# Ledger of designs, part 50: designed miniproteins, single chains, continued (4)

Each design is a single chain, and the fold is of that chain. pLDDT is the mean over its residues in the fold that is shown.

## One batch from the design tools (miniprotein)

Design m13705
Fold by ESMFold2-Fast:
Structure m13705 (fold): chain A 75 residues (1-75)
Amino acid sequence: PELDEETLEELLKVLKLPASKKELLQTILRYSLRENNETEITEESARNFLKLASALFGVKLSEEEKEKLIKLLLS
């Protein structure tokens, strides 16, 4: 499973990352899904993905931003 272009662009905006980081975000998502042995994006894998991305890029997300992105990843 991969993120669509619209979801990926929104993640880049919220995380304040350049478009060159698109493939890295896809890689982090694939890692999060494999770690949980999941075939689809769940709320748990979405939270883990955002935790990993935030830690890697040094970005602190508000609870509102996290919930918005989780909903986006699940749709």
Scores: mean pLDDT 74

Design m13706
Fold by ESMFold2-Fast:
Structure m13706 (fold): chain A 140 residues (1-140)
Amino acid sequence: MEGDRVVSRFERELNAILEDYEAGKISPDEAVEKILQVANKAIAEISKLPPVEQLKALFRLAGLVIGTAIRLYKLGTPLEKILALLRSFFTAMAKEAPAAFPGIARSALSILEELAERYNIPEEFVEKVRQVIEEVLAET
């Protein structure tokens, strides 16, 4: 229940940032920085939850961030900025939940494949995102 509140707040804050970015009110760098700020805040709050609730909340957070990466790509955000965002995000998750991270990483890869097929995302983008997740997993 507490994890659901943290994830729901993250999703609302994330959507507000993406709406400002789509409207041309903020730059790609500002959008990426704001997304990382709200993601790190969510990870920090989730890290205080009991293990089962923490795992469920982190799983949902990873799915939202993969979806965000795809949306940023469709908005013309430079690939290097999206990959840097994902690396920072998954590194923070691996640090706060190292025992759970391998399971979360595998789930994030599955979500990536499903969303890439659904939205006809280029294989080059999918492969580079996969590489970032696998590199963070190898470092954990």
Scores: mean pLDDT 86

Design m13707
Fold by ESMFold2-Fast:
Structure m13707 (fold): chain A 96 residues (1-96)
Amino acid sequence: AEASAEEILEKEREEIEELKRRFPELSPLEQEAVERVLRLLEEGVHAAVAQRLAAEEFGIPLSPKEKIAASAAKLAEVLRELDPEKAAHAEALAKE
């Protein structure tokens, strides 16, 4: 069975939403940044790109940084099996 691009994006959205739910408190600015990431994912932007764009727009990293990086790494791993060029692009963005 093949995982569709939509299934990959849905999995990454679920991980980001789970991260949001795990924090009893996030600053309003961090919550707005997470919502921006979710909107970009719904528009078909890769998780690593969405995370970077939101961080640049709000001038803050989303917390916790390690868990967000792990989500980007998981997306890159799945894409490596389906589309190596997209996986390389996602890995490059996750390293920035």
Scores: mean pLDDT 56

Design m13708
Fold by ESMFold2-Fast:
Structure m13708 (fold): chain A 74 residues (1-74)
Amino acid sequence: SAEEKLEALEQAEKDLDELVRLYREGKVSREELTEGLRRGKEAVQPFLSDPDPEVKEKAERLLARLEAELAALE
C-alpha cells in the first residue's frame, strides 16, 4: 500500500541519516558510505514512478539527498 511505501521511504531516510552520522564519527569508511549511497539510489528508483503522488514526492526528495551526499564526497 501507499502507507507501507511511505513508511519504507521514511525508514530509508533514517538509515541515510545514520550512515552519514557514522561516517562523520569515523565508524564507516568513505568507500562504505559511497556504496551505501549508491545502493540507496538503486533502491529508491521504483518509487520515482509510483502512481501515488506522496510516495513519488518523498522518493524524489530522498533521491536529491542521496545525490547531494554523493556530490559532497567529490
Scores: mean pLDDT 87

Design m13709
Fold by ESMFold2-Fast:
Structure m13709 (fold): chain A 65 residues (1-65)
Amino acid sequence: MEERIARAKELAEKLKAEGLIKDYEVKGETVYLYTSKDVIKFSAAGIAGAAISFETGLPVKVIEV
């Protein structure tokens, strides 16, 4: 469990560094990716979120802020 959360955080940090998301949060077993209303960034965050979910097995939600 902790290893999966650590990996999800690592991947989310990279997305934040690349400017695809504004921030992220892990609550329980769910990863939240906060992104802008920019269509391209939202789509990219959605694809990246699906990849994180596939790799870690954790549910991922992408939220526009």
Scores: mean pLDDT 79

Design m13710
Fold by ESMFold2-Fast:
Structure m13710 (fold): chain A 58 residues (1-58)
Amino acid sequence: VDLAKVAEGVAEASKVLPEDVATQLGKREAAKAGIAVPEDATTAEIIALLREAARQQA
């Protein structure tokens, strides 16, 4: 899984989606990547977690 592309995809989608929809999308993508996300995480926090995981894979 290319986590950098996933992180940027979620970030781009969050610009056009409502916050609640963007947060659900981010949580779903993080779950597919095996990343634990707090239930109260915002879209921005989820994107940050995905970007950090991508950086660790590089």
Scores: mean pLDDT 78

Design m13711
Fold by ESMFold2-Fast:
Structure m13711 (fold): chain A 63 residues (1-63)
Amino acid sequence: SAGEERILRAMGLEPPFSDQQIQAVRLGLRNFAEGLGVDKGTAVKFLSDMLGVPASDVEAFLA
């Protein structure tokens, strides 16, 4: 999806993206969000600001 592409590019990856790359980034961002020790909405907003992508893209990617 366009949202996944925006996040993967923000992480320094270029297409074509492998399933392994997508899974690794998703897992890494989920672990980072959990490590923040805040509610999900706050973690999503933080990642949105950090990556420079819409919060809706982050929320959908981590679902």
Scores: mean pLDDT 84

Design m13712
Fold by ESMFold2-Fast:
Structure m13712 (fold): chain A 80 residues (1-80)
Amino acid sequence: MSEKYKIVGKLDKDEAIKRLEEAGYEVLETDDGFIASKDGVELKIDLKNRTATLSASGNIDLDKVRKELEKILGVKLVKL
């Protein structure tokens, strides 16, 4: 299951990566942003388009994960 969001707010790439790694995510930098993965969850951030794609396998609660990621990143993720 996956959902796509618009990033609302200021997202500093280096600080976001640091906070995600501190929260236990593995982070891979890309040309347009980064990908963060943890416990069957994948977050793909596109800084060029200011979008986030959240993907998860099984019965993971995407709304719960989204709210947790909003707190980590200091932004709002609004469903597209």
Scores: mean pLDDT 84

Design m13713
Fold by ESMFold2-Fast:
Structure m13713 (fold): chain A 118 residues (1-118)
Amino acid sequence: SGIPENPTLEDVKEFGKYLPLILGSVEKAKLAAEMLEQVLLKQDVKIYYGSKEIKYETIPYEKVNKRIIAGSLYSLNPESGLAVGYEIWKLINKLLEKGYSPEDLAKAFREGFEEGLK
């Protein structure tokens, strides 16, 4: 069933909170949170490739963000990252269509992740 029809910023916080469980480690979840914030704020994105190599790319948000989110999460966890990345992308799009800003989404995601560590 995936993303609700009328999502809220609370749904973004829940994704952030459960990222360590979904990706299997706090370290991978932290990298995913950093990549999502950078994509949302139109900054250079850290992408985790294979064993401990991090690549930096200037990502055009409007054109490639769907593939970058899904592909980056796949690189962190191949078993779940692609599916989770697509769900996060759908959630982001629905909230942007509802008039939430990328800054609101980035903040909600970060707050959820930080609360999950307490």
Scores: mean pLDDT 65

Design m13714
Fold by ESMFold2-Fast:
Structure m13714 (fold): chain A 67 residues (1-67)
Amino acid sequence: SAEELARAKELALEYALGFGELMKAQFGEDNTTIEIEVTEEGVKATATHGDQTFTFEVTVEQVLEGL
């Protein structure tokens, strides 16, 4: 349903934001760059610390299937 899709999109964004906060907590806020990309398919978060890049991706479909 449209309501379930809207909830799944919100949860996907919450997961991506949580990943960003976790990365900032681990490496330090001043030393970590977080980029969030929202698409129709889901959400992608990228965290950069020095020469290291960490990517977290979650799709709306994965959330609907009970990730």
Scores: mean pLDDT 83

Design m13715
Fold by ESMFold2-Fast:
Structure m13715 (fold): chain A 73 residues (1-73)
Amino acid sequence: MDKTPSQLLLEAIASGIGLEQASPNKVALIVKSMQELLKEKGEVTQETAEELLLQVKGVGPKKAKTITQAVFG
């Protein structure tokens, strides 16, 4: 099954990786914000994914690193 890095990133966020304390509604808003950013940026590396996650409200540097590490590390 060939999932793109962008798709793996969205699935990780949707499953609550790095967001275990967030409500389902907050997770859904983060997923939606990330989908819009990915649509503008196109394909992402670990570095660009972390940068985009930092632009999402409610995602700090530690959460961004945890999410990207789960997808790319």
Scores: mean pLDDT 77

Design m13716
Fold by ESMFold2-Fast:
Structure m13716 (fold): chain A 90 residues (1-90)
Amino acid sequence: PTREEILELAERIEELARRIREGDEEQQKVYREEAAKTLEEAARLLGELDSGAAVIMRIAAHEVRTGDPEGAAESALAAARVLREVAEKL
């Protein structure tokens, strides 16, 4: 993956975390699933580049689906920070 692709994923995850916090119950279901899928895509793209970061993305995807809304948003934001750190190494 390119630096730009990883940064776009981080930005998308950060926006989805914000929407999870601010959304109603029905909107939160949609944004959680979208965030989890984006995190799983990030894990797939990172698999060969940074296996540790890929594992963090998969854990965050699970936490986003199963946690409370605040916990889900915090997990997504923590994962986005890891993506930004990976992008800086490229």
Scores: mean pLDDT 87

Design m13717
Fold by ESMFold2-Fast:
Structure m13717 (fold): chain A 103 residues (1-103)
Amino acid sequence: MEEERERLLKKFDEAYEKQIKLAKEKGVTVFPKEALRRAVERLMEDPEHREIVEKFIDALLKDPDLLIRVGELLSQKTLDEVIEELRARGYEPLAEFLRLLTA
């Protein structure tokens, strides 16, 4: 469990660094790393949420502007509206991750 936790956190850190680099180039503010990392750590304590965390990290690695798009949406909409829009766009793991942050 500890090795798997460390592996996922390292992948999250790598994924976030890619996101923040592009965000700085575009001049967009994204979710703070600390807030997202704490959420990842908390959700990994529950085996049922581990798959959601893995898919979320994979989505960040696959789409380097994903957090930029979420940040842009949050500047115009409520968190609940953003969650619904992300689901409609096929970003279910990210939508569920954000829902769990507000529970």
Scores: mean pLDDT 76

Design m13718
Fold by ESMFold2-Fast:
Formats: C-alpha cells, sequence, structure tokens
Structure m13718 (fold): chain A 116 residues (1-116)
C-alpha cells in the first residue's frame, strides 16, 4: 500500500541518517586526517543517497516526498547543531557542518519544488 511504501522509505531514510551521524562521530574522533577525510566523503555520499531517495519517492508521490524531505531536514538540522558545537576544536566537525548546511539548503529547495 501507499502507507506501507512511505513507512519503508522512512525506515531507509532513518538508516541513511544514522550511518551519516556515525561517520561524523568517527571522523571527529579520528587522529588521522586521511581517515577523517575518507569518513567525511562517505558521509557526503550517504547524504546524496538520502536526497536521491526523497527525489525518487517524490516523483511517484509528491506528498510522500515532502513528508520524507521534512523528516530529513529536521534530522539534518539536529546533526548540524550538534556538529557546530564541536567545530571550534575540530577540523572534521567544521567540514561536516558545512556539508550538513549545504544538505539542509538542498532539502529546503527540493521540498519547495515538490510543493509547486
Amino acid sequence: SREQALQQALEQLQQLLQQARDKIRQAIASRDKEEADRLIEQMRQLLEQMVALIEQVGRQDPEAGIRLGEEALKRVEEMLEETKELAPSSGAAREAAEILRESAERLRRLIEQLRA
């Protein structure tokens, strides 16, 4: 059903967001710049997969895409606020915060496009 499809997409979204959060935490904890840079790149790819999922859902069901996008935006903004607190003492946190800010902006634009 439409409701089951939306629930499945929400579960996939939550998994992608949790993996992205884990990559941020690992990157901030890393003492190796090359490892931290790889983890931040993996986080960027997870956020790109998140946007692609929302776009795919939105093409079939704009209302479901909007709901998914709003949930994603809320979670990305929460991660951004947490990450910003660490930015003064961590280069990885500063880079992650910038990517999260860009992702939040992209999600806002996508939600507006789906509403049009």
Scores: mean pLDDT 90

Design m13719
Fold by ESMFold2-Fast:
Structure m13719 (fold): chain A 68 residues (1-68)
Amino acid sequence: MEKVTIEVTTSRLGTLWMARADIRDEAGNLLFSVVGHGPTEEEAIARAIERAREAAAERGLEVAEVRV
């Protein structure tokens, strides 16, 4: 099973938080990105990680690391 790392970055969009989860292979190549939004940074991060794990699973990818 191909291993991937999830790298999360956050941005404030006025009253809303956005977290972008970049899914990278073992060589560091970006495969795809997903986003999570929430009223707090913690909620945006949690939603982005949840969506990233779901998308990775659908593609047959194993999540080895999560970096926030």
Scores: mean pLDDT 85

Design m13720
Fold by ESMFold2-Fast:
Structure m13720 (fold): chain A 73 residues (1-73)
Amino acid sequence: HMERQRRMVREAEEAARKVAKELGIDAAVRARADGEKVVVSVSPLEPLSEEKWNELKERILERMGDRVVVLPR
């Protein structure tokens, strides 16, 4: 349903932005629906270390569960 998908996209985008802010990462975040999943694209202003990227991804997954896929841009 479109309403449910829009809500999931919004929640995923907000969760990703909040996690990035909490980790001190300056990044542009976009989210989009992809079937039953939500794809979150993160565009850091400066390159992230592998450690910071994994931390960001885990924190987002902790909040949103397996319905979210986090991708670098």
Scores: mean pLDDT 76

Design m13721
Fold by ESMFold2-Fast:
Structure m13721 (fold): chain A 90 residues (1-90)
Amino acid sequence: SDIASLFRDPEKNKDLVEEAEKLFEELKSIGGEKYANRFLLQASALRFAREVELWLENPDASEEDIRTQADEVALKEFIERMKKEIEKLK
């Protein structure tokens, strides 16, 4: 899926990825494909921002730990943002 490709280790967060995919399809059906695709850009930006924040908080952390935590936090935030926009469009 397009959403899975935006994260480092989507397999470690399969349930969150599946929830995000369902919400993305709903957003696409209500707001249109171009509007929904703007949220894919937000997902990448959120992941990068959370990676940076985690590295600043613990510069000695392993890349694997940062990657896993950033993916989880970004996916949760992305899901909440999509839920909010879907509610606004209904």
Scores: mean pLDDT 82

Design m13722
Fold by ESMFold2-Fast:
Order: structure tokens, then sequence, then C-alpha cells
Structure m13722 (fold): chain A 82 residues (1-82)
């Protein structure tokens, strides 16, 4: 179903974002950077949970678009802290 495809895509995007976040945390010695990325990861976990529990396709697509936007922001933020 379209809903199941959205949920699978959300999990894929989450794993990509998690890898970038964990690498950024591992390579940083700045406690403020570490804290910021840990909070971002928690926010993504909550967004993924919302998508996985969603039953309305239009709402799930909205959350997926937000998750895709968050991945782009995370990639840019990770570049700035190097």
Amino acid sequence: SELEEIKKEAERIYEEAKEIIEETIKNSDDPEVIKKFEEILKGLEKLLEMIKNETDVATARLYLRLLKHELKEIKELAKKVK
C-alpha cells in the first residue's frame, strides 16, 4: 500500500540521518555540538514514530516531507561544525 511505502521510505531516511548524526557526535569534542545533535536525533525518532503510527496517507506524506527536509538540514548543519 502507499502508506506502507511511505513508512519504509521514512525508515530509510531516518537511518541515513542517524548515521550522519552519530558520525558528527563521534567526531566532535564540543559538548554543545554533541547535545544539539542528540536532541535532533530524539526529534527524528519522535517524527518516525508518528509516521509509523499514522493511518491517514495525506498526513503520513506530510510527515515524510518534513523528515526529508530535516535530513537536508542535518547534512548542512553537520558540514558547518567541521
Scores: mean pLDDT 88

Design m13723
Fold by ESMFold2-Fast:
Structure m13723 (fold): chain A 110 residues (1-110)
Amino acid sequence: SSARRREEEERLLEELLGELERKLYEVISEKVKEGKMVFDGEKSKEITDKIDEFVEEMRERIREMVEKGESREEILKEIDKKIEEFKKNTPAVNGADALRAMGAVLDREL
């Protein structure tokens, strides 16, 4: 039973991290479509840093919620809430730069 619970937690964590990644790509893509292009190298770094911080915080949050036995539905609601907050706080940037930066951060941590 202990081994099965750990396997279920690992599977749920993997699924939820994949859902987080998918939702982040959707938000960044939306920002790119809606916003004006920004070619400032400092803004590209700012976006990369914000994505990195967000991914690290969310990974820790999701892991904690899974370990505490919170439901998939509750965890998805928290992901949606945090993604909406990220969306509000992230400025529009050049599409290629934004998507590349997010891909690099996710590949590093996930």
Scores: mean pLDDT 70

Design m13724
Fold by ESMFold2-Fast:
Structure m13724 (fold): chain A 90 residues (1-90)
Amino acid sequence: MPDKSLSPEELEETQKKLQEYLRKQGWREEIIELVAKPELGEEEQRELARLLLEEGVSAEEAATFVATLAMARGMSREEALRLKEELLAE
């Protein structure tokens, strides 16, 4: 089976699709730019969650969104669930 880790090209395609979806939903450009970044560090992941909260997204939805992006970048489902729990604990 193909590797569960996304190649750089596959990651870029996934990010572009998410960016298009967010633009159609009317999300703030700052959020879309973070989603479009090819590399998202821990502080950037937390900032994305914070920006989503400012837009009225629930803490659970914001944490789930950030965890989903981390998974799209090759993070395991278990590690992404930990990230979600850490974001919810703040």
Scores: mean pLDDT 71

Design m13725
Fold by ESMFold2-Fast:
Structure m13725 (fold): chain A 89 residues (1-89)
Amino acid sequence: DWKKVQEAMYEVVLENKETLREMAEALRDVNPVAAKELELAVIYAERGDKVSAAYYAGDGLGLAMGSGGSRPEVAARAREMVDEAIERV
């Protein structure tokens, strides 16, 4: 059920807003698209837009996981957040 996946990701974003902002800042110069998408995920989550929050979090965290060569700690945190969302479904 895609609605459960969206709700799980939305909840993970709301619980991790500060960490996502820190990850976005760390990615700003190495993957600006990932940084922007993580910032948008937090903004949309705070507005209660679950669909947009889940979309930007999913795509942004996926890009962050791909940044392991430049930002291994950020990539690890992104993987942990994706795993947490999966465990809720």
Scores: mean pLDDT 87

Design m13726
Fold by ESMFold2-Fast:
Structure m13726 (fold): chain A 78 residues (1-78)
Amino acid sequence: EAEELLEKAKKLIEEGEKKEKEGEKLLKEGKELLKSEDKETILRGVGLAIRGIGLIFEGELKKEKGKKLEEEAKKLLG
């Protein structure tokens, strides 16, 4: 039971980290596009930035859930 919680926690944390990195990359790309004077490029930049923020937030939620499961598993183990 505790071992299963630790495995689930590790998986959620890893998935969260992956989403955060992907989101950070999209956010950085979006920010660069926002520096353009081309309206179409700026609009694309806004879309990428919003998507990036969404992925970062989703990643943080997964990591938070993983950390809570890790705490519960540690409580069960001692």
Scores: mean pLDDT 84

Design m13727
Fold by ESMFold2-Fast:
Formats: sequence, C-alpha cells, structure tokens
Structure m13727 (fold): chain A 61 residues (1-61)
Amino acid sequence: TQTVTRVENMPLSEYLEYEKEALNLSDAELEALRRAYIAMAESEGIAVTDDTLLTVSKVTA
C-alpha cells in the first residue's frame, strides 16, 4: 500500500546532489537531470533557478 507523500523544501542544487548520490549519476547525467527538471517545471508554469526552494513530493508505491 502507498505509505505517504513525503514533502521537503530544498534548493534545486541540493535536490540534484541527493539524486546524484541516490542513483550514482555521472556529472553528465546530473547535468541532464537538471535541465530536464527545469524544462519540466517550466512546462508546468514554474520558473526555477539553482536557488529555488522545491517542495519535493516523494511517494512510496
């Protein structure tokens, strides 16, 4: 069963570092993830920068 949506406020740069460590990403993959995230957020009408605090929703399903 779905446990909980965990909500955290963190800068985009910290979020990307977290993903890098969790997924063992290369520097190139981290850069691609950053660009993909920014593009996705902008498609949702959200302007983000490296210092933007993100409300990160993580669900365990």
Scores: mean pLDDT 65

Design m13728
Fold by ESMFold2-Fast:
Structure m13728 (fold): chain A 100 residues (1-100)
Amino acid sequence: SEMEKILAALESALALERHLAATSTDPRARAFYADVAAQLEKAIEALKNGDLDKAIAILEQIIAQLRAARAEFADDALLVHQLDAQIAAYEQIINEIKAL
């Protein structure tokens, strides 16, 4: 189902955020990704409970935080690339939830 595909995409994103929290060289980046992972767990729970509006609001907050981090780390080309990819992925997931 479309819901199963969205949940699979969110679980994949959560695994990535947890990996980045564990492996990022910059301790600020590790703390940032750990916070994003915690928020994403709440978005997944909201979606599983059928609270689409809450899931969207949390994901939009994550995107805002990723955009702020992108501005803070603008001189780190690899980190900027990783943040841009995550922003695009979360924007796509929001659009898929809105289409349910």
Scores: mean pLDDT 90

Design m13729
Fold by ESMFold2-Fast:
Structure m13729 (fold): chain A 80 residues (1-80)
Amino acid sequence: SSLDELADKLFGLNSGEIDGYNYQTVTKSQKLSELLPDDVDISKVIIIRQNEKGEIEIIPISEENMDTELQIGDIVAYPK
């Protein structure tokens, strides 16, 4: 999928831009709301997380998830 291609391109990026999205690696424990710009479309936000088995999980976000605690190493992608 296009998201799998984006996840692969994000490997090794601390922050950047690909295909009209901003990408940021989480470097400290923080809430999603603390990382995102105030004017972002929440329905287009995704979290990319690697689990303990080394598998990549793509977590779509809703408004109810703005208080979600982020883990160090998470990648947050949001539109420009």
Scores: mean pLDDT 69

Design m13730
Fold by ESMFold2-Fast:
Structure m13730 (fold): chain A 83 residues (1-83)
Amino acid sequence: DALLEALEAATELSEEQKEEFRAMLEGAREAERNYSREALEEAIATAERVALKLQAGTATREERLEGARARGYVEEVVRRERA
């Protein structure tokens, strides 16, 4: 996996940033494998909920990773729709 290998090799990224990128990549791959409208709507709701917590400074590590996976899912769906 070229993206995961590149993330592990990237010395300029923090471990937190690497975790978020891995989570986003997993979300994008889930969208590629198992797309559904219901899953997209849930991903949008999760991403919005976590974004509000990040803005408030109240997001936990688990919530940040959940939000990153949800964002990866949504971005992949949008990318494919626009392609």
Scores: mean pLDDT 79

Design m13731
Fold by ESMFold2-Fast:
Structure m13731 (fold): chain A 89 residues (1-89)
Amino acid sequence: SDEALGAEIRAMGDHVRAAKTAAENGDRATMQSHLAAFRAEADAMGDIIGSEAARKQLRAWADQTEARVNALYDETIARKKAEEERLKA
């Protein structure tokens, strides 16, 4: 239903925001938990829509979102490591 789709979209948005915050804080465990929840919600949305094209598109979106959030986490860790090395000099 449209109401069910709206609920899944909101849940997915909440998980992406939480994952990005965790990535910016260097909290890998919390980031991975929210990304897993986001993928589960994307799969649920695919089931609600019920088309193979929609499922493929939602999986691609989940993959892209995971890649972007992981890249943000890697950038955060690299920045923290560089700052620690600078403070030692």
Scores: mean pLDDT 85

Design m13732
Fold by ESMFold2-Fast:
Structure m13732 (fold): chain A 90 residues (1-90)
Amino acid sequence: SLIKKRIKEQIDTFKNYSEEEVKEFLELVVKHLEKMGYTDLAKKVREILNAETKEEAIEKLYELIDTMSVEEQRALLKAIQEAKKEIEKK
């Protein structure tokens, strides 16, 4: 899936972020998923926030993406785009 590939490319950029920046980003992703009504998906992403390291969080996100429907993949990509917009605003 092209959508799945795009999501994984976005997650790969987290390797260049700090642990704090990754956690802040994922919290914003959860917020936007909840606003869109994807409550179960938001809960799964929130569980990933409990990872001890950035590397563990990235691995768990890849595993999650591989189990997602195309509809959930579109929702996650939208949530990632909205989270990026919020981080870029002061």
Scores: mean pLDDT 82

Design m13733
Fold by ESMFold2-Fast:
Structure m13733 (fold): chain A 82 residues (1-82)
Amino acid sequence: SSIIENFLKKTGEKLSDQEVADLEEVLKEIASKTKLSVEQILNILAGGKDLATAILGKEGEIAYKYISKQISKEEAIRQLKE
């Protein structure tokens, strides 16, 4: 979505089209768990890793592990459902 594209431009993160689609699925799981919108989550994540972890907790850490390519989409979603 345009919101994710704007996030990537602001943060300097580099993701393929497939990784962007996968990130959208991860963000939807975080939205479901936190009761925040995807747009609100992206605005929090754009504030940086430390701010995201402070506001979102484990969900913010998982999102950044996915964005930094440390874990797969499947692993991120698995951790978010625990």
Scores: mean pLDDT 80

Design m13734
Fold by ESMFold2-Fast:
Structure m13734 (fold): chain A 64 residues (1-64)
Amino acid sequence: LEERGREIDAELRALLAAGKTPEEAYKEVEKRYPLSEEQKKLLKEIGEKLIEIGDEIDREIRSR
């Protein structure tokens, strides 16, 4: 599971470096790496944490 997550992350980064948008990169990865139900749950949790981290960073910038 962790190994597959690293492969997906590496592929996303490579596609972004090649100039694709995050949406395009995600769709390309989804096409090449079909996700299991467990992997989908992990991505939801990661997504929620990223939103929290983004909100914290935004708050820190504004709370100067």
Scores: mean pLDDT 64

Design m13735
Fold by ESMFold2-Fast:
Structure m13735 (fold): chain A 81 residues (1-81)
Amino acid sequence: MSDAERRALTAAATAAAREAAARMSEAEIEALLALTAPSATEGARLAAALILEAHADAPPEERARLREVLDALVAAVAALE
């Protein structure tokens, strides 16, 4: 898969997630990532972005802590590749 194809799939998944964010569970997001992410690391990054979008209304301190935890998780997945 080329970087251009990867970007196109990520953009499509992000657009779909924006439309469906309020009505989608984490399990449904995981299912979408299985179809659109070409690697475990990219899947983890996309999942982190979608989780942060779902928590857009959370207090800034909570979002900052969530971002830190998700960034650590993505780094751990990348290290295992």
Scores: mean pLDDT 64

Design m13736
Fold by ESMFold2-Fast:
Structure m13736 (fold): chain A 57 residues (1-57)
Amino acid sequence: SRDKRAQELIELAERLFRETKEQGLVLADQAMMAASQASILDPRGFEILDELMNYKK
């Protein structure tokens, strides 16, 4: 369902964002793509995307 997909994308974006911060910015593009897709389905995705864009990028 759409809600399940949105939750999966939010969880993926949050995990990738955490790993981006821990491992440097090499995963930032993947995290931003996941957050962007999540933002279409769930407004929480916009918050993750904004945090990523402001994290020294």
Scores: mean pLDDT 72

Design m13737
Fold by ESMFold2-Fast:
Structure m13737 (fold): chain A 96 residues (1-96)
Amino acid sequence: SAVAEALALIRRALAAGESIELDAAQQAAIDALEAALAAGDPEVRAGLLEIELELLKARYERQRNEEEVERAIEKIAARFGLEPEEVEKLRREVLE
């Protein structure tokens, strides 16, 4: 699907390891995925959460700043409507 192709594009940028900077095409893909997330698409929700988790892990490995990670988790929880159990799982996967 177009969603799966956009998610794969974003994941390839992350896998490069040198920079998580997004080009204009990748940013447009994220914007389209965010619109689908707002519409309640479960495939987009799951895929974007996986990407956010990978970004948080990379950030924590570089910065080792737990307070910043906790604030980022709070923002993700609000954006994606995460249940308390999902928030705790996300925290463990990033900080452990």
Scores: mean pLDDT 72

Design m13738
Fold by ESMFold2-Fast:
Structure m13738 (fold): chain A 78 residues (1-78)
Amino acid sequence: TEELYRRILEARRELGPTATIEEIAKRLGVSEKTVLNAIIEYNREKIRELEERAPGTLDAEVEIALYQMAISVSKLAL
């Protein structure tokens, strides 16, 4: 969830922007699956928030599309 996602971002900052999912998972003491699922869950939650806060706006639709692409990429890596 958000707490795990925050730790993922912090680990990436510490390891550098080229850090792999495996390196992040090892730093946090979790599985690669756990890292990927946390990224997917965070992106899904952001889509839900945008749908509630700004339904039908162009800006929200663009952001939702970007989060959906991130989910698709993460699922392919899973």
Scores: mean pLDDT 75

